# Designed miniproteins, single chains, continued (4): the designs that were tried, part 62

Each design is a single chain, and the fold is of that chain. pLDDT is the mean over its residues in the fold that is shown.

## One batch from the design tools (miniprotein)

Design m14266
Fold by ESMFold2-Fast:
Structure m14266 (fold): chain A 81 residues (1-81)
Amino acid sequence: AEELYEKGLKAYAEGNLEEARRYLEKAIELEPSAEGYLALAQVYYHMGNLEKALEYLEKALELEPENEEIKEAIETIKKQL
């Protein structure tokens, strides 16, 4: 899980959004985490899929209910939908 998450972040840093999405989706399937959901939301946001970005931010918030950064990101995307 950690290895897939790290590969996903590396692919994202290199601009390989589809590869980043694939690795991050596999990482969260094996081990759900707020960090994994946040990273995947960011990838979907850069791909222009705001609905999926919002979905994964809401999943991240479920794991970290008091995280102000996640709450602000959700509000920002909801205003764009």
Scores: mean pLDDT 83

Design m14267
Fold by ESMFold2-Fast:
Structure m14267 (fold): chain A 60 residues (1-60)
Amino acid sequence: EEEKKKILEEIEELTKQLKEISKKFRDSLANGNVEEAQAYLDRGLEISKQILKLHKEYEK
């Protein structure tokens, strides 16, 4: 139960990071840095996957 609060805080932090990564992804595409954009896309997908896993694991 107490760990649920900590997990929600982690989800909030990851969500903030995801927003920043999304901005960087778009900036990389605008600059023509496809390889950099791919790296941000991969990171964003990983963060999204972690958020979903945390939510399901602790909200069951």
Scores: mean pLDDT 80

Design m14268
Fold by ESMFold2-Fast:
Structure m14268 (fold): chain A 92 residues (1-92)
Amino acid sequence: ELKKKLEEALEKLKEAIEALKNGDVEKAADYILEAVIYLQEALELSKDEKVKKKLEEALEHIGKAGEALANGDLEEAIKHLEEAIKHVKEAL
C-alpha cells in the first residue's frame, strides 16, 4: 500500500506541473492538495526512517511551491514541485 500511495502522489505532482505550464493555477492547487494527502498517508504507513526523511523533504518542497504560487512565481513553483518529485522517486 505504501508504494501505491507514493505512485499516486507522483502522478498528482506531475499533473500539477502540467497544469502550471498551461497557466491553470487553480487546477494545479487541487493536484498539489491531493499529492500532499497521499504523501501524508505514505508517511503514516512508513516505518523506514530513510523513506520518512525523503517524504518530509518532498513535503518541504511542496510547501515552497505553494509560497511561490502565492507570490505569482510559477517558474519557482514548478522548480520546487520537480524537486518534490525527485524526493518521492528516491522514497520508492
Scores: mean pLDDT 88

Design m14269
Fold by ESMFold2-Fast:
Structure m14269 (fold): chain A 56 residues (1-56)
Amino acid sequence: MDEKVKKAVKEFNQYLYDTKRALNDEEKKALLEELAKKYGVSLEDLEKAVREFGLQ
């Protein structure tokens, strides 16, 4: 997995852990879009990585 995608997934997982509640689909999409922009990765690659390795 690309190192930038890995960092984005790690930050996504940390956010879910810290939030202590389930995110709805709109909140998850908004967070993934922000992380994709922050790390300079495609939203598609990040969504795929989160499906396999992320908390959902």
Scores: mean pLDDT 76

Design m14270
Fold by ESMFold2-Fast:
Structure m14270 (fold): chain A 63 residues (1-63)
Amino acid sequence: DLAALIEALQAAGLLPADLPVTQAAVDAALRRFYGDGFSALDRDGDGRLTLAELREIVARLRA
């Protein structure tokens, strides 16, 4: 569930409360808060984050 994923990231302080639900917006937020966070999370190196990669991040934060 993308909404639950975004809420978890917002609770962790990774995303602002009023973020558009797009890969570009999530990527921009991660870069803003963690500098090069986007590069570290983008396993494909294509300049985009997938929902699966975001889910992995949430799983790590909850572990």
Scores: mean pLDDT 55

Design m14271
Fold by ESMFold2-Fast:
Structure m14271 (fold): chain A 68 residues (1-68)
Amino acid sequence: GPVPPLNGNFSEETRENIIAALERLGFPREVAERAVQIADAKAPEGSTVAEFTPLVIGEARRLVAEAA
């Protein structure tokens, strides 16, 4: 399909697992989804899940702080 994957090494399942993990940490789903989008745009090509997950959490924390 014409939809690009996250940095070529993350499946939709991996993306959804990261979103679910952020929801379990207390982030709203909308914030988690937005954080994934922002982190994907900023993440270096070839980033691992271990490198990507902290970036998503950082973006989610920043979005919550900016909304306050």
Scores: mean pLDDT 73

Design m14272
Fold by ESMFold2-Fast:
Structure m14272 (fold): chain A 109 residues (1-109)
Amino acid sequence: MAEEVLKRAEEVGAIGPLHAESTGRSLADLVADTQGPFVAAAYDDAEVEAIRAAMKHLVAERTYEGVRLLVGGEDLTPEQAEAILDAIVEGVKTGNIDEAKARVQEIAR
């Protein structure tokens, strides 16, 4: 959920306020501030799994809006949003940023 992403970002030292409403920042901005979704070397396995779990939770709750913000606010189905999320998380984990970007473009068209 959004609160878990905010907690993760605060633990990494990227943000001060814990609540999304008080920060006025999008999910994409919060992820970028934690060293960016495409900075693989910046995340350990536990952090990558926490981000993945939080984002999957948002999709499962029909909050794909958060995922849409993460990828630039395009109109996506929940299935496309989850697939894009998985591609981004894999890119962060493996460091294959160009491959991850290509996959995101293919899923989003």
Scores: mean pLDDT 48

Design m14273
Fold by ESMFold2-Fast:
Structure m14273 (fold): chain A 55 residues (1-55)
Amino acid sequence: MSEEERELIRRIEELIAKTTDPVKRWQLESILRLLRQGKLTVEQARNALDRLEAS
């Protein structure tokens, strides 16, 4: 696992811990799960996260 991937996972985990919105939490957990399964690239996960934070 790359350092970029580890940093992104850590960031997502922190956002999950801080969010009170159940829909946003579910979306963050889904991104994390897909990233860990290799179904999302680091770039795809980052783009999904940025779109979620912008909403």
Scores: mean pLDDT 80

Design m14274
Fold by ESMFold2-Fast:
Structure m14274 (fold): chain A 70 residues (1-70)
Amino acid sequence: MSKEELALKSIALILRAIGVLLDPNATEEQKKKAEEVIELARKSMEALDKGDFETAEKYLEEAKKVDDEI
């Protein structure tokens, strides 16, 4: 996966998670998972900024797994 692809996927996950946080019908569990997705996606982007593509991809995969549970 390219640097641009990792960054765009992280941004997409953050935007989806923000949507969950803004939904008044979302459960507390869904909101907590959305916060975890944002945290993991941000860690992925921080790793990309440092040139650590392997760590960035690991955080992105973890964020996707949490997003799948929402």
Scores: mean pLDDT 83

Design m14275
Fold by ESMFold2-Fast:
Structure m14275 (fold): chain A 88 residues (1-88)
Amino acid sequence: SMAAQQERRELLRAAVAAGLVATKVDEIPEEERQELEELEKQYLENPTKEILEQIRRRLVELAGRLVGASEAELDALADEIAAQLAAA
């Protein structure tokens, strides 16, 4: 279904963004690191899709800022990973 494909794309986009952010952890501004940590704490106390989506959006934003990755580039990488996983 389209909804399942969209959820997979969003998950893989966030995973790619997180991986890119991980290569630049020393460059994450302290304020943004604290905000992300606060969202993680909120999610652990009350796991909701809304909080998870906020975490995903923050990671995509950080990837764009720290490594210059556009949302379209993150989508292209996510689609490539999805294709490789399907071929395995």
Scores: mean pLDDT 79

Design m14276
Fold by ESMFold2-Fast:
Structure m14276 (fold): chain A 102 residues (1-102)
Amino acid sequence: TLKYSDQSDPKELAEALLGNGESHYLAGDYEKAIEKYTQALELAKDDPELSARAYLNLGKAYYEAGDYESAIKAYEKALELDPKNEEAKENLEKAKKKLEEA
């Protein structure tokens, strides 16, 4: 749905979608958060920094939704793109512990 109707750069649109997803995440609407983060990722696919942020946020939304397997995969993707992301590393270990506790 996002085309040339806005004068925004695709990266700016991706960041706006990340912000929209974060608003849903903070409201506890993890399904909508995942939807918005996935849309952001499609726009950010050629931008490793934005893609890493989108994957980190996807992982957080999956984790809060109780989908620890999807959270782990998303955090691993974030770390492939940004190996120095301590938040992704810490959240990956938390998600792995949740699966081990099950």
Scores: mean pLDDT 83

Design m14277
Fold by ESMFold2-Fast:
Order: C-alpha cells, then structure tokens, then sequence
Structure m14277 (fold): chain A 55 residues (1-55)
C-alpha cells in the first residue's frame, strides 16, 4: 500500500540523515551535514505528497 511505501521511505531517509549527522560531527562540519539532512527531509516530504496524490 502507499502507506507502507511511505513508511519505508521515511525509515530509509531517517537512517541516511542519522548517518550524515554523525559523519558531520566526526568531520567537524555539522553545518554541511545539517543542510544535506534538510535536503533529504524535503525530498522525503515530496515523495510522500506524490504517494498520497496517486493513492
């Protein structure tokens, strides 16, 4: 179902965000990691909107 697909996308996106934030802390560049994380969050939101519109 679209809800299951959306949930899976969210889980994958959260994992990617967590990895980016950890890498940013390790690299001493948390600002770049935060911006990349925001981009992933926006992309995930757009995918959720499309799934809802197509349902």
Amino acid sequence: SAMEEARQLSRETLEQIRDLLRQGEENGDPEAARKASQELALENAEKHIKLAEEA
Scores: mean pLDDT 80

Design m14278
Fold by ESMFold2-Fast:
Structure m14278 (fold): chain A 60 residues (1-60)
Amino acid sequence: SMEEINEVIFEIAENTAKYIHHLMAERGSTDPAEQARHRALRDEYLKKSDELEKKLKNLI
């Protein structure tokens, strides 16, 4: 449905924004613990975005 497609698009945008946020935060940090935290979250949101893009392709 169009509603489901729109929901998935919104979730992709949200996860992509969080990925970029943590990517930039990792690169801007000089604290190894903060770098590790942001790296883990970056990778998590990138994976979620990729999975959602695959779901979207199956809905179109």
Scores: mean pLDDT 88

Design m14279
Fold by ESMFold2-Fast:
Structure m14279 (fold): chain A 68 residues (1-68)
Amino acid sequence: AAAEAALAAREAEAVAHTERLIKENTQQIIDKLKAEKAKLEAQGEKYKDLVDNLDLGIEAVKKMHEKL
């Protein structure tokens, strides 16, 4: 029925809105991780392992963001 099509369209829009929120939140996480990485890099090689781990974390989050 036409009412079933309208309900499906509304549900699809709700899913798309949720995906946009996840995508926006994921971008904010990426930005925060990049800022923390830059702060640690500025403190020198003492934190190199943490910087390398943050870089891996940023890449993992970026891959999730690209799938959204």
Scores: mean pLDDT 77

Design m14280
Fold by ESMFold2-Fast:
Structure m14280 (fold): chain A 81 residues (1-81)
Amino acid sequence: VSTRDGSLRNIRRLSLFDEDGDGTIPEEVFELVRKFAEKFGLPVDGEINEELENYLLSVADKDGDGRITREELEEALKKLE
């Protein structure tokens, strides 16, 4: 018995950017995602939605390993400049 697993869907998205494995995206990585979405004109609701996740996977996940590291995200953002 537990209070509830109210963030199952959120954890699924977090696993793509979770560098610590704490189930929380580092603030630095989250800021990079926000800037990336804004440059592409994508809607940002303060959280990573499914459409944004799929888009980031297509652009930042060059290895196709199903996860996005901070370095991959930063490199994708730099190429936008």
Scores: mean pLDDT 58

Design m14281
Fold by ESMFold2-Fast:
Structure m14281 (fold): chain A 64 residues (1-64)
Amino acid sequence: SKREELIKKLEESLKETEERIEELRKLYEETKDPRLEVLVLALEVVRGSTEYLIERLRKRIEEE
């Protein structure tokens, strides 16, 4: 179904976002650049939003 395809794409995007957060956190530990901290926080919001959307879509499939 199109919803299952969307969930798969969102899960792939979530994994990429998580990997990017880890890379930026490592860079922040080395540099202490506050711009990197702001970027990490922005990506954590994106991660949370993506997780929420995946959960909502999964619940909709289970209710069918």
Scores: mean pLDDT 84

Design m14282
Fold by ESMFold2-Fast:
Structure m14282 (fold): chain A 59 residues (1-59)
Amino acid sequence: VDSDALHEALAAAGELIRELLAQGASPEEAVRKALDRLSERFPPEVVAAVRALLDRELA
């Protein structure tokens, strides 16, 4: 996975999650919506890496 793309995707995910939580979304809903938005901008392998990192943080 491209490190620059992963860094950019993680920053975007954090920003989206923050916005969704501010709108009253649950943490699970915010993560799901953020990953959906990332799949529009980033390749599947980058989105999968972001998901794996978020899963590790929540475990």
Scores: mean pLDDT 78

Design m14283
Fold by ESMFold2-Fast:
Order: sequence, then structure tokens, then C-alpha cells
Structure m14283 (fold): chain A 77 residues (1-77)
Amino acid sequence: AEEDAENARRTAEYHIDELEKLIKDVKEGKISPEEAKRRALVHLMAAYISAAAATYFGDEEGAQELIERIKKLEEEL
């Protein structure tokens, strides 16, 4: 259903936001890159799973956009 795809996208967005915060904290010297990678693991997994769930519920385009954003953040970690 549309609501299921929206919920999946919102969950992915939440974890993407947490990843962006970790990257910002590294750039600001608040956390080490190694500690950020450790904390990022759960958020990366959850973001990818939620993006895949959006595809399963029919939002392939939105899921692909989210996956590309997650991949770029993963490369910055």
C-alpha cells in the first residue's frame, strides 16, 4: 500500500539523517572516523532494508533514490 511505502521511506530518511549527523560530527572533530563507522553500521543496515521495503511496497523510484543517497554516505564514512 502507499502508506507502507511512505513508512518505509520515512524510516530510511531517519537513518540517512543519522548517517549525515555522524559525517558532520567527524568533519567537526566531535567523533573519530573509526567510532563513526562503528555507530553507522546499524543505521546503514536499517536504511538499506527500509529502502528495499519501499521497493517491495511499490515505490521503486523512491527506493532507488534512497539507495543512491545511502551509497554516497557510506563512501564518505
Scores: mean pLDDT 86

Design m14284
Fold by ESMFold2-Fast:
Structure m14284 (fold): chain A 47 residues (1-47)
Amino acid sequence: GSISYYDSLINSARINRRVAPPELQAAADETISYFEELKKKEEEKRK
């Protein structure tokens, strides 16, 4: 389902952030927040 897909994307983005150089960590944080927001919207549709 879509929720599991977003969980995978969030997890991958978090792993990438841990190994990213400092100048890319802000962009990685924005990517994580974006996927978390998409997951919340999908969860709201199923509540």
Scores: mean pLDDT 79

Design m14285
Fold by ESMFold2-Fast:
Structure m14285 (fold): chain A 75 residues (1-75)
Amino acid sequence: MEEIKELEKKLEEATDPKEKAELYTKLGEAYLKLNKPEEAEEYYQKALALDPKNKKALEKLIELGVEKLREVVLG
């Protein structure tokens, strides 16, 4: 999708970790809209790796964990 390509371009240009975390969170949301929760989960994890205080990314990861209702990865 064009939205994902735009976000990826912004991510390549971003140097601030908090800005990158926000872009990863938006990429996760875009992948959820495409019904790709595994890709969304990966992007939310990348956001938290860059900014552990990113409440939105943490909330989204918790929601995805609840939806799965199974222990897949507990790293």
Scores: mean pLDDT 75

Design m14286
Fold by ESMFold2-Fast:
Structure m14286 (fold): chain A 66 residues (1-66)
Amino acid sequence: GPAAAGGAASLGAAFARRRGDAEGVALGEEAAKAAASMSTAEGAAAGAAAAGSAADGARAARAALG
């Protein structure tokens, strides 16, 4: 379901942040910078998420038919 799909995407991001080698601090600083941008972009992200859900629903219907 959509919660499971969201979990997989979150796991991908978290996995990348989990210090692939030994650069967790560098990734943390980069995440902080991204968060500063996101406080403005989060509204846009919510709109994109809604549009993505609609598209995903259409894809799921297509997959069920094929």
Scores: mean pLDDT 54

Design m14287
Fold by ESMFold2-Fast:
Structure m14287 (fold): chain A 62 residues (1-62)
Amino acid sequence: MREQLEREIRDALVRMVVAVASLMPRDEAIKDLEAQIERALKRGDLLTAEIYREALRRLRER
């Protein structure tokens, strides 16, 4: 139950990040997401890093 809720929240956040990134030119969106991943990892924010990494993966596959 908790794992399902966490998965649903993560997927919703990933979709939101991808939607916001889609308002930018693709190259700028990719650079921004890469920078956000680095900043999140530097802070030890593994959840935020995972969300941005998945968003970057989805954006690059489009």
Scores: mean pLDDT 79

Design m14288
Fold by ESMFold2-Fast:
Structure m14288 (fold): chain A 70 residues (1-70)
Amino acid sequence: SLDELLKRMRELILEEARLTLELMLNYILYKETGKEEYKKKREELVEEIRRLTEEEERLLAEINRKRAEE
């Protein structure tokens, strides 16, 4: 249903926001310490955010399709 798709979209947006905050924190820690572990974590978080963004795009297309049917 459209309601379930919208609920999933909200969950993905909140998760992306949390990962983005963690990405920013690891960026700051890398700038302050120069430790490669924070750079590595940033790269892992970028890949995770990318996957969520792809899921959001697919879900948005599905939402738009269902909205167009009404």
Scores: mean pLDDT 85

Design m14289
Fold by ESMFold2-Fast:
Structure m14289 (fold): chain A 58 residues (1-58)
Amino acid sequence: MLYKAIKDYEAKNPNELSIKEGDILKVLAELGKHWLVVENLKTGEKGIVPKDVVEEIE
């Protein structure tokens, strides 16, 4: 499932991923109700992002 970053997010912990608005993210897993484990398709980097900074596009 593909998501798109709707705003910039700066990682606050080593497990989190920094993303820029417009980045396309592949969801690898859901982590609770508020977080996603994602891969940034532009950079190949993996990490955790809040659901509030992304929207589903696929």
Scores: mean pLDDT 83

Design m14290
Fold by ESMFold2-Fast:
Structure m14290 (fold): chain A 100 residues (1-100)
Amino acid sequence: NPEEELRKRQLEAVQRRLEEDWPATIAQARAAGKTEVAALIERIRNIKTVEEARELMEELEVSPELREKILSLFESPDPALREAAKGLLVRHVLDRFTEE
């Protein structure tokens, strides 16, 4: 499926950028005085299991649609898709807990 392949490549690009930028993103949140956001980003970075991801998404009140999408990516045998799922969670945290 060409659309799935394109989407996978886009998610892989987001994952690579976040993997390189994790320390900078966390430092920026701390510098802004948003220590709770920085702690949530560190928790997301350190997720190792689908169950940990599920628990965190419940705490963050992630929409059912986004939760299902993130879980499907996290259940993937592809490590790039699992890391892309973490990127989607970080964006949700930033959207919910940062000022526009």
Scores: mean pLDDT 71

Design m14291
Fold by ESMFold2-Fast:
Structure m14291 (fold): chain A 61 residues (1-61)
Amino acid sequence: SPALAAVEARFRAEVFKISKEFLEKYDKTTDEDERNKIVLEAGKKLREVVARYQAEVAALQ
């Protein structure tokens, strides 16, 4: 389905963006507390992207 392919493409793009931003912030950070915050923020964003993907896939049914 073209609609499903579009949803999958957006999901991959969002995951890639989150991963890139995570690595850039993590590599620049030397403080453990700030590293923990970066990990938690990336995890939260990833969960939101997964939830959105699942909702969009469900809406195509």
Scores: mean pLDDT 88

Design m14292
Fold by ESMFold2-Fast:
Structure m14292 (fold): chain A 71 residues (1-71)
Amino acid sequence: MENAWKAIEESIFKSAPQLIEDLKASPDPREQEYAKEIEEALKNKDWEKVISIELRYAVDRAIERNRARVA
């Protein structure tokens, strides 16, 4: 069972740097802030925190998209 967590951890550490670069390149200050949070969590080797931040980002993006569509 630990093999599943190890695979998730490795995947996150492998993909997070690219996500950070993409978010840093964004003109959106909110996305730049997420990049900083993910970078700090990655620096601390806290992969659970990286997942939490990515999930918050996805939720915020969905909310903003719906708000822009309605408003």
Scores: mean pLDDT 74

Design m14293
Fold by ESMFold2-Fast:
Structure m14293 (fold): chain A 63 residues (1-63)
Amino acid sequence: VDEEEVNAALARMIEALAESIYKQGKKIDPEELKRMIELVKSYGTPEAKEAAERLEKILKEQE
């Protein structure tokens, strides 16, 4: 199994989870969201970069 494919899938799953919570009108703890961003960034794929940018946008919108 390609490590990049696994990392891309994990990043997308984390993004989808955060977006699901946000769309339900629930606030995600800013510190927990920052931890998710750091984890996603550690995956190092283009998909992970896009997921991290989306999570950062959710963080800013919640403030």
Scores: mean pLDDT 78

Design m14294
Fold by ESMFold2-Fast:
Structure m14294 (fold): chain A 60 residues (1-60)
Amino acid sequence: AKLAEKAAEAYFEGDLEKAQEYLREVAKKKGVDKALEASIEILTAKSKEEAIKKAKEAVS
């Protein structure tokens, strides 16, 4: 989903507050488990592009 992609982008751009805001919105719309899965994928990704793809898949 778009919010998870934005969280991944913000994280890799160094905007941790914005990344957290997007992940909280994911939790509100998709549930906390999906938000946690997306955050794990973002934190373990080797590139910004991988983080965006994996975060999107996690919340689908």
Scores: mean pLDDT 82

Design m14295
Fold by ESMFold2-Fast:
Structure m14295 (fold): chain A 62 residues (1-62)
Amino acid sequence: MVEVEIEVPAEAAGEVVQAISEAGGKVLSVEDTRIRATVPEEAVESLREFVEALGGSLRVIE
């Protein structure tokens, strides 16, 4: 598990939360356009591509 910070349009936040849960991750917080979560390392690149397709960005914190 790695911790990630995701920034997406507020309208897309629900889809990102669902994608995190389906990937076996855990959402830590949701603050309007900013989501913090832990995700499996193998899911990071797929989740990044999904987030970028929604006009957002994903950063690994550690």
Scores: mean pLDDT 83

Design m14296
Fold by ESMFold2-Fast:
Formats: sequence, C-alpha cells, structure tokens
Structure m14296 (fold): chain A 69 residues (1-69)
Amino acid sequence: KLAEAEELMRRAAEAEAAGRYAEAARLYREAAALLRELAAEEKDPRRAAVLYTAAALTLAAADFLEMLA
C-alpha cells in the first residue's frame, strides 16, 4: 500500500512537470487516500500523525493543481 502511494506520487509529479494539472491532481488525491488508510492502520500514534500530515499536504497539492487545470 505504501509502495502504491509512492508510485502514484511519482506519476503525479511527472504529470505536473508535463503541465497535465488535472491528471496530476487526480493522482495526488488517490495517493492521499492511500496515505490516510496507512495512517488509520498505523499502531504508533507519532507515525500515524506523520502519515496524516503527508496525506493532508498531498491533498492540498491536488486542490491547487485542480485550480490550474
């Protein structure tokens, strides 16, 4: 699941670099959803907080890119 989130983020970054903002936003949103699932399953509350923060920042990036699309 973490590897899936990392792959989605890599693909999103590639789409963003190519100016495909709508595609990048969709991929970042999918990555954020996976990061939130990982956070919910995480037993260590500190690690869970880091994953929730990563998910929130990724979702914010998706929202910004959608505005540019």
Scores: mean pLDDT 83

Design m14297
Fold by ESMFold2-Fast:
Structure m14297 (fold): chain A 59 residues (1-59)
Amino acid sequence: SAEEWAERTRQALLDAGYPKEVADKAREQALEGSKQAGNDSGAYVAAGMAERDAEEVRK
């Protein structure tokens, strides 16, 4: 589901040592993108994009 992909993204970033604020923002972006797409495939794409954006902010 969309929420599961978003939570996976958040947890992966936390496990990788990113700040909580970065992980939380990535989760919100993934969930928002999934709602826009209206399906689980959209959730997967949104989660990947959110992870990339969070990594860019950290760097």
Scores: mean pLDDT 67

Design m14298
Fold by ESMFold2-Fast:
Structure m14298 (fold): chain A 62 residues (1-62)
Amino acid sequence: SPVDELARYLQEKLGLSPEAARRLAQYLVDKGVDPEEVKAAIDEGLAAGLTREQILIRLASL
C-alpha cells in the first residue's frame, strides 16, 4: 500500500521506528498528501543538510 511504502522510506531515510513511520505515513496519506511529494521533501531536506527534526516539521506542514 502507499502507506507501507512511505513508512519504509521514512524508516530508511530518517531512522524512524516502524511504529512512528507507520503513524506518520498514515497521517499524510489520510490528509491526501501525495507519497511521492513526501519522498521528494525528505530527499530535498537531506540534500540541504536539514536535521531529522527540521524535515519532520516540514512534512507536518504538507
Scores: mean pLDDT 88

Design m14299
Fold by ESMFold2-Fast:
Structure m14299 (fold): chain A 72 residues (1-72)
Amino acid sequence: MVVLSAAQKYGIAEMLKPAPAKITDQKIRDVVPSLTTAQQIADAKAQVDTDGDGVLDEAEYAALVAAYAASQ
């Protein structure tokens, strides 16, 4: 059997939890109604997508909401 390190055990436990809800383009539009096109949403994601994977997590989404709330 493969001996799992603490980091691997933690990673497996996170995989077995219910998948965290991914931030959808619709959820971004719901909080920033000025972002109506796919291009506007893509540009907004690029500003907060720190890991460059094209997917927003909760922290990146919170940063996006805070930035737009402060700018408006």
Scores: mean pLDDT 61

Design m14300
Fold by ESMFold2-Fast:
Structure m14300 (fold): chain A 67 residues (1-67)
Amino acid sequence: EGEIEVQVGSAKATLVLDKNGNVTKVKVGDEVIEGTFDGNKLAELLTALGAAATDEGVLAAVKAAKV
């Protein structure tokens, strides 16, 4: 298991990976979203937010990408 920190605009998100490299948890600011995530949908939504992304915007994208 591991963690990867990513920066989207002014927001930071931490992706928690299982032993197989699947994202099982995403942390954005003080919020934690657990579950299974569609990585392609998450990447698309985060790209759409761009440099103006905030913690709230990233959190909404993560929730929308949850399977």
Scores: mean pLDDT 76

Design m14301
Fold by ESMFold2-Fast:
Structure m14301 (fold): chain A 55 residues (1-55)
Amino acid sequence: SLREQRARELIERLRKAVETYEKFIKKSTDPKLQKVAEELKKAYREAIERIEARL
């Protein structure tokens, strides 16, 4: 269905965002910015799980 296709596209975008934050964490020297990026990564992973549970 169109709903399932859009949900999969959103999941793919969220997974790319997680990868972007992981790369930022590896390159960053600021512990406070690393902590914020880790929290954002966790929030995006939880969002993926919620979307997958509704598929």
Scores: mean pLDDT 85

Design m14302
Fold by ESMFold2-Fast:
Structure m14302 (fold): chain A 99 residues (1-99)
Amino acid sequence: ASEEEINDGIADIVIAVGNLAMKRGDYEGAAELYKKAIELATTPLVRAQAYLNLGKAYYGAGKKDEAIKYFEEARRIASQVPGAEDLLAEAEKLIEELK
């Protein structure tokens, strides 16, 4: 595996740990983990997933305006990635629900 593939694999693990923090209501801890995943992500798909989850963490923390900004970034990245149609649709749905 390339270093890029290893870094994306680590980013996916960090996202999974962030998802566990979300289930426990630790939105600030989840946000820090998703930000780390964004830094580690070498592919647009993993980066878009991390931004979508970062938006969800901010929304859980009551930071609606910041959540929308991160969903918009996830939408922007996912719209340029073949095969990211489900992620794009989820980002667009969350943006519309939070307007």
Scores: mean pLDDT 87

Design m14303
Fold by ESMFold2-Fast:
Structure m14303 (fold): chain A 59 residues (1-59)
Amino acid sequence: SHMEELVEAERKAFEAARKAAGVDPEAWRQSIADRLRKLAEVLGPEAQARADEILARHG
């Protein structure tokens, strides 16, 4: 589905950016987590559940 393609695209972009950053991966992860939570708050509880799932996969 379109949403699944967007999630996959974001994951790949995130992985590429993390590799390119090479500076502070923990600070990078925290920034992404904060942004995902804010987006999920706007989109509602279904998006919040997905954000939690993505964050769990990140570690």
Scores: mean pLDDT 71

Design m14304
Fold by ESMFold2-Fast:
Structure m14304 (fold): chain A 73 residues (1-73)
Amino acid sequence: SVREELIAKVLLIAAKAEVYLILRTSKDEEVKKKAEELLERLEEAEKLPAEEQTELVLEIIEEATELEKEILA
């Protein structure tokens, strides 16, 4: 459905923005490496149907949030 496609696109954009922000602001090599891996997974998610894309992107957002906690610690 159009709504499912829109939700998937919005979540993907939000996830990419979060990961790019981590990459641009972090000076930690390990954090940057993990963020780069998250970007690669987001590129893979973009190729999936909307429902599967949404599920995978939500998992990636959760991992990005944990990575942000490492930066703040």
Scores: mean pLDDT 83

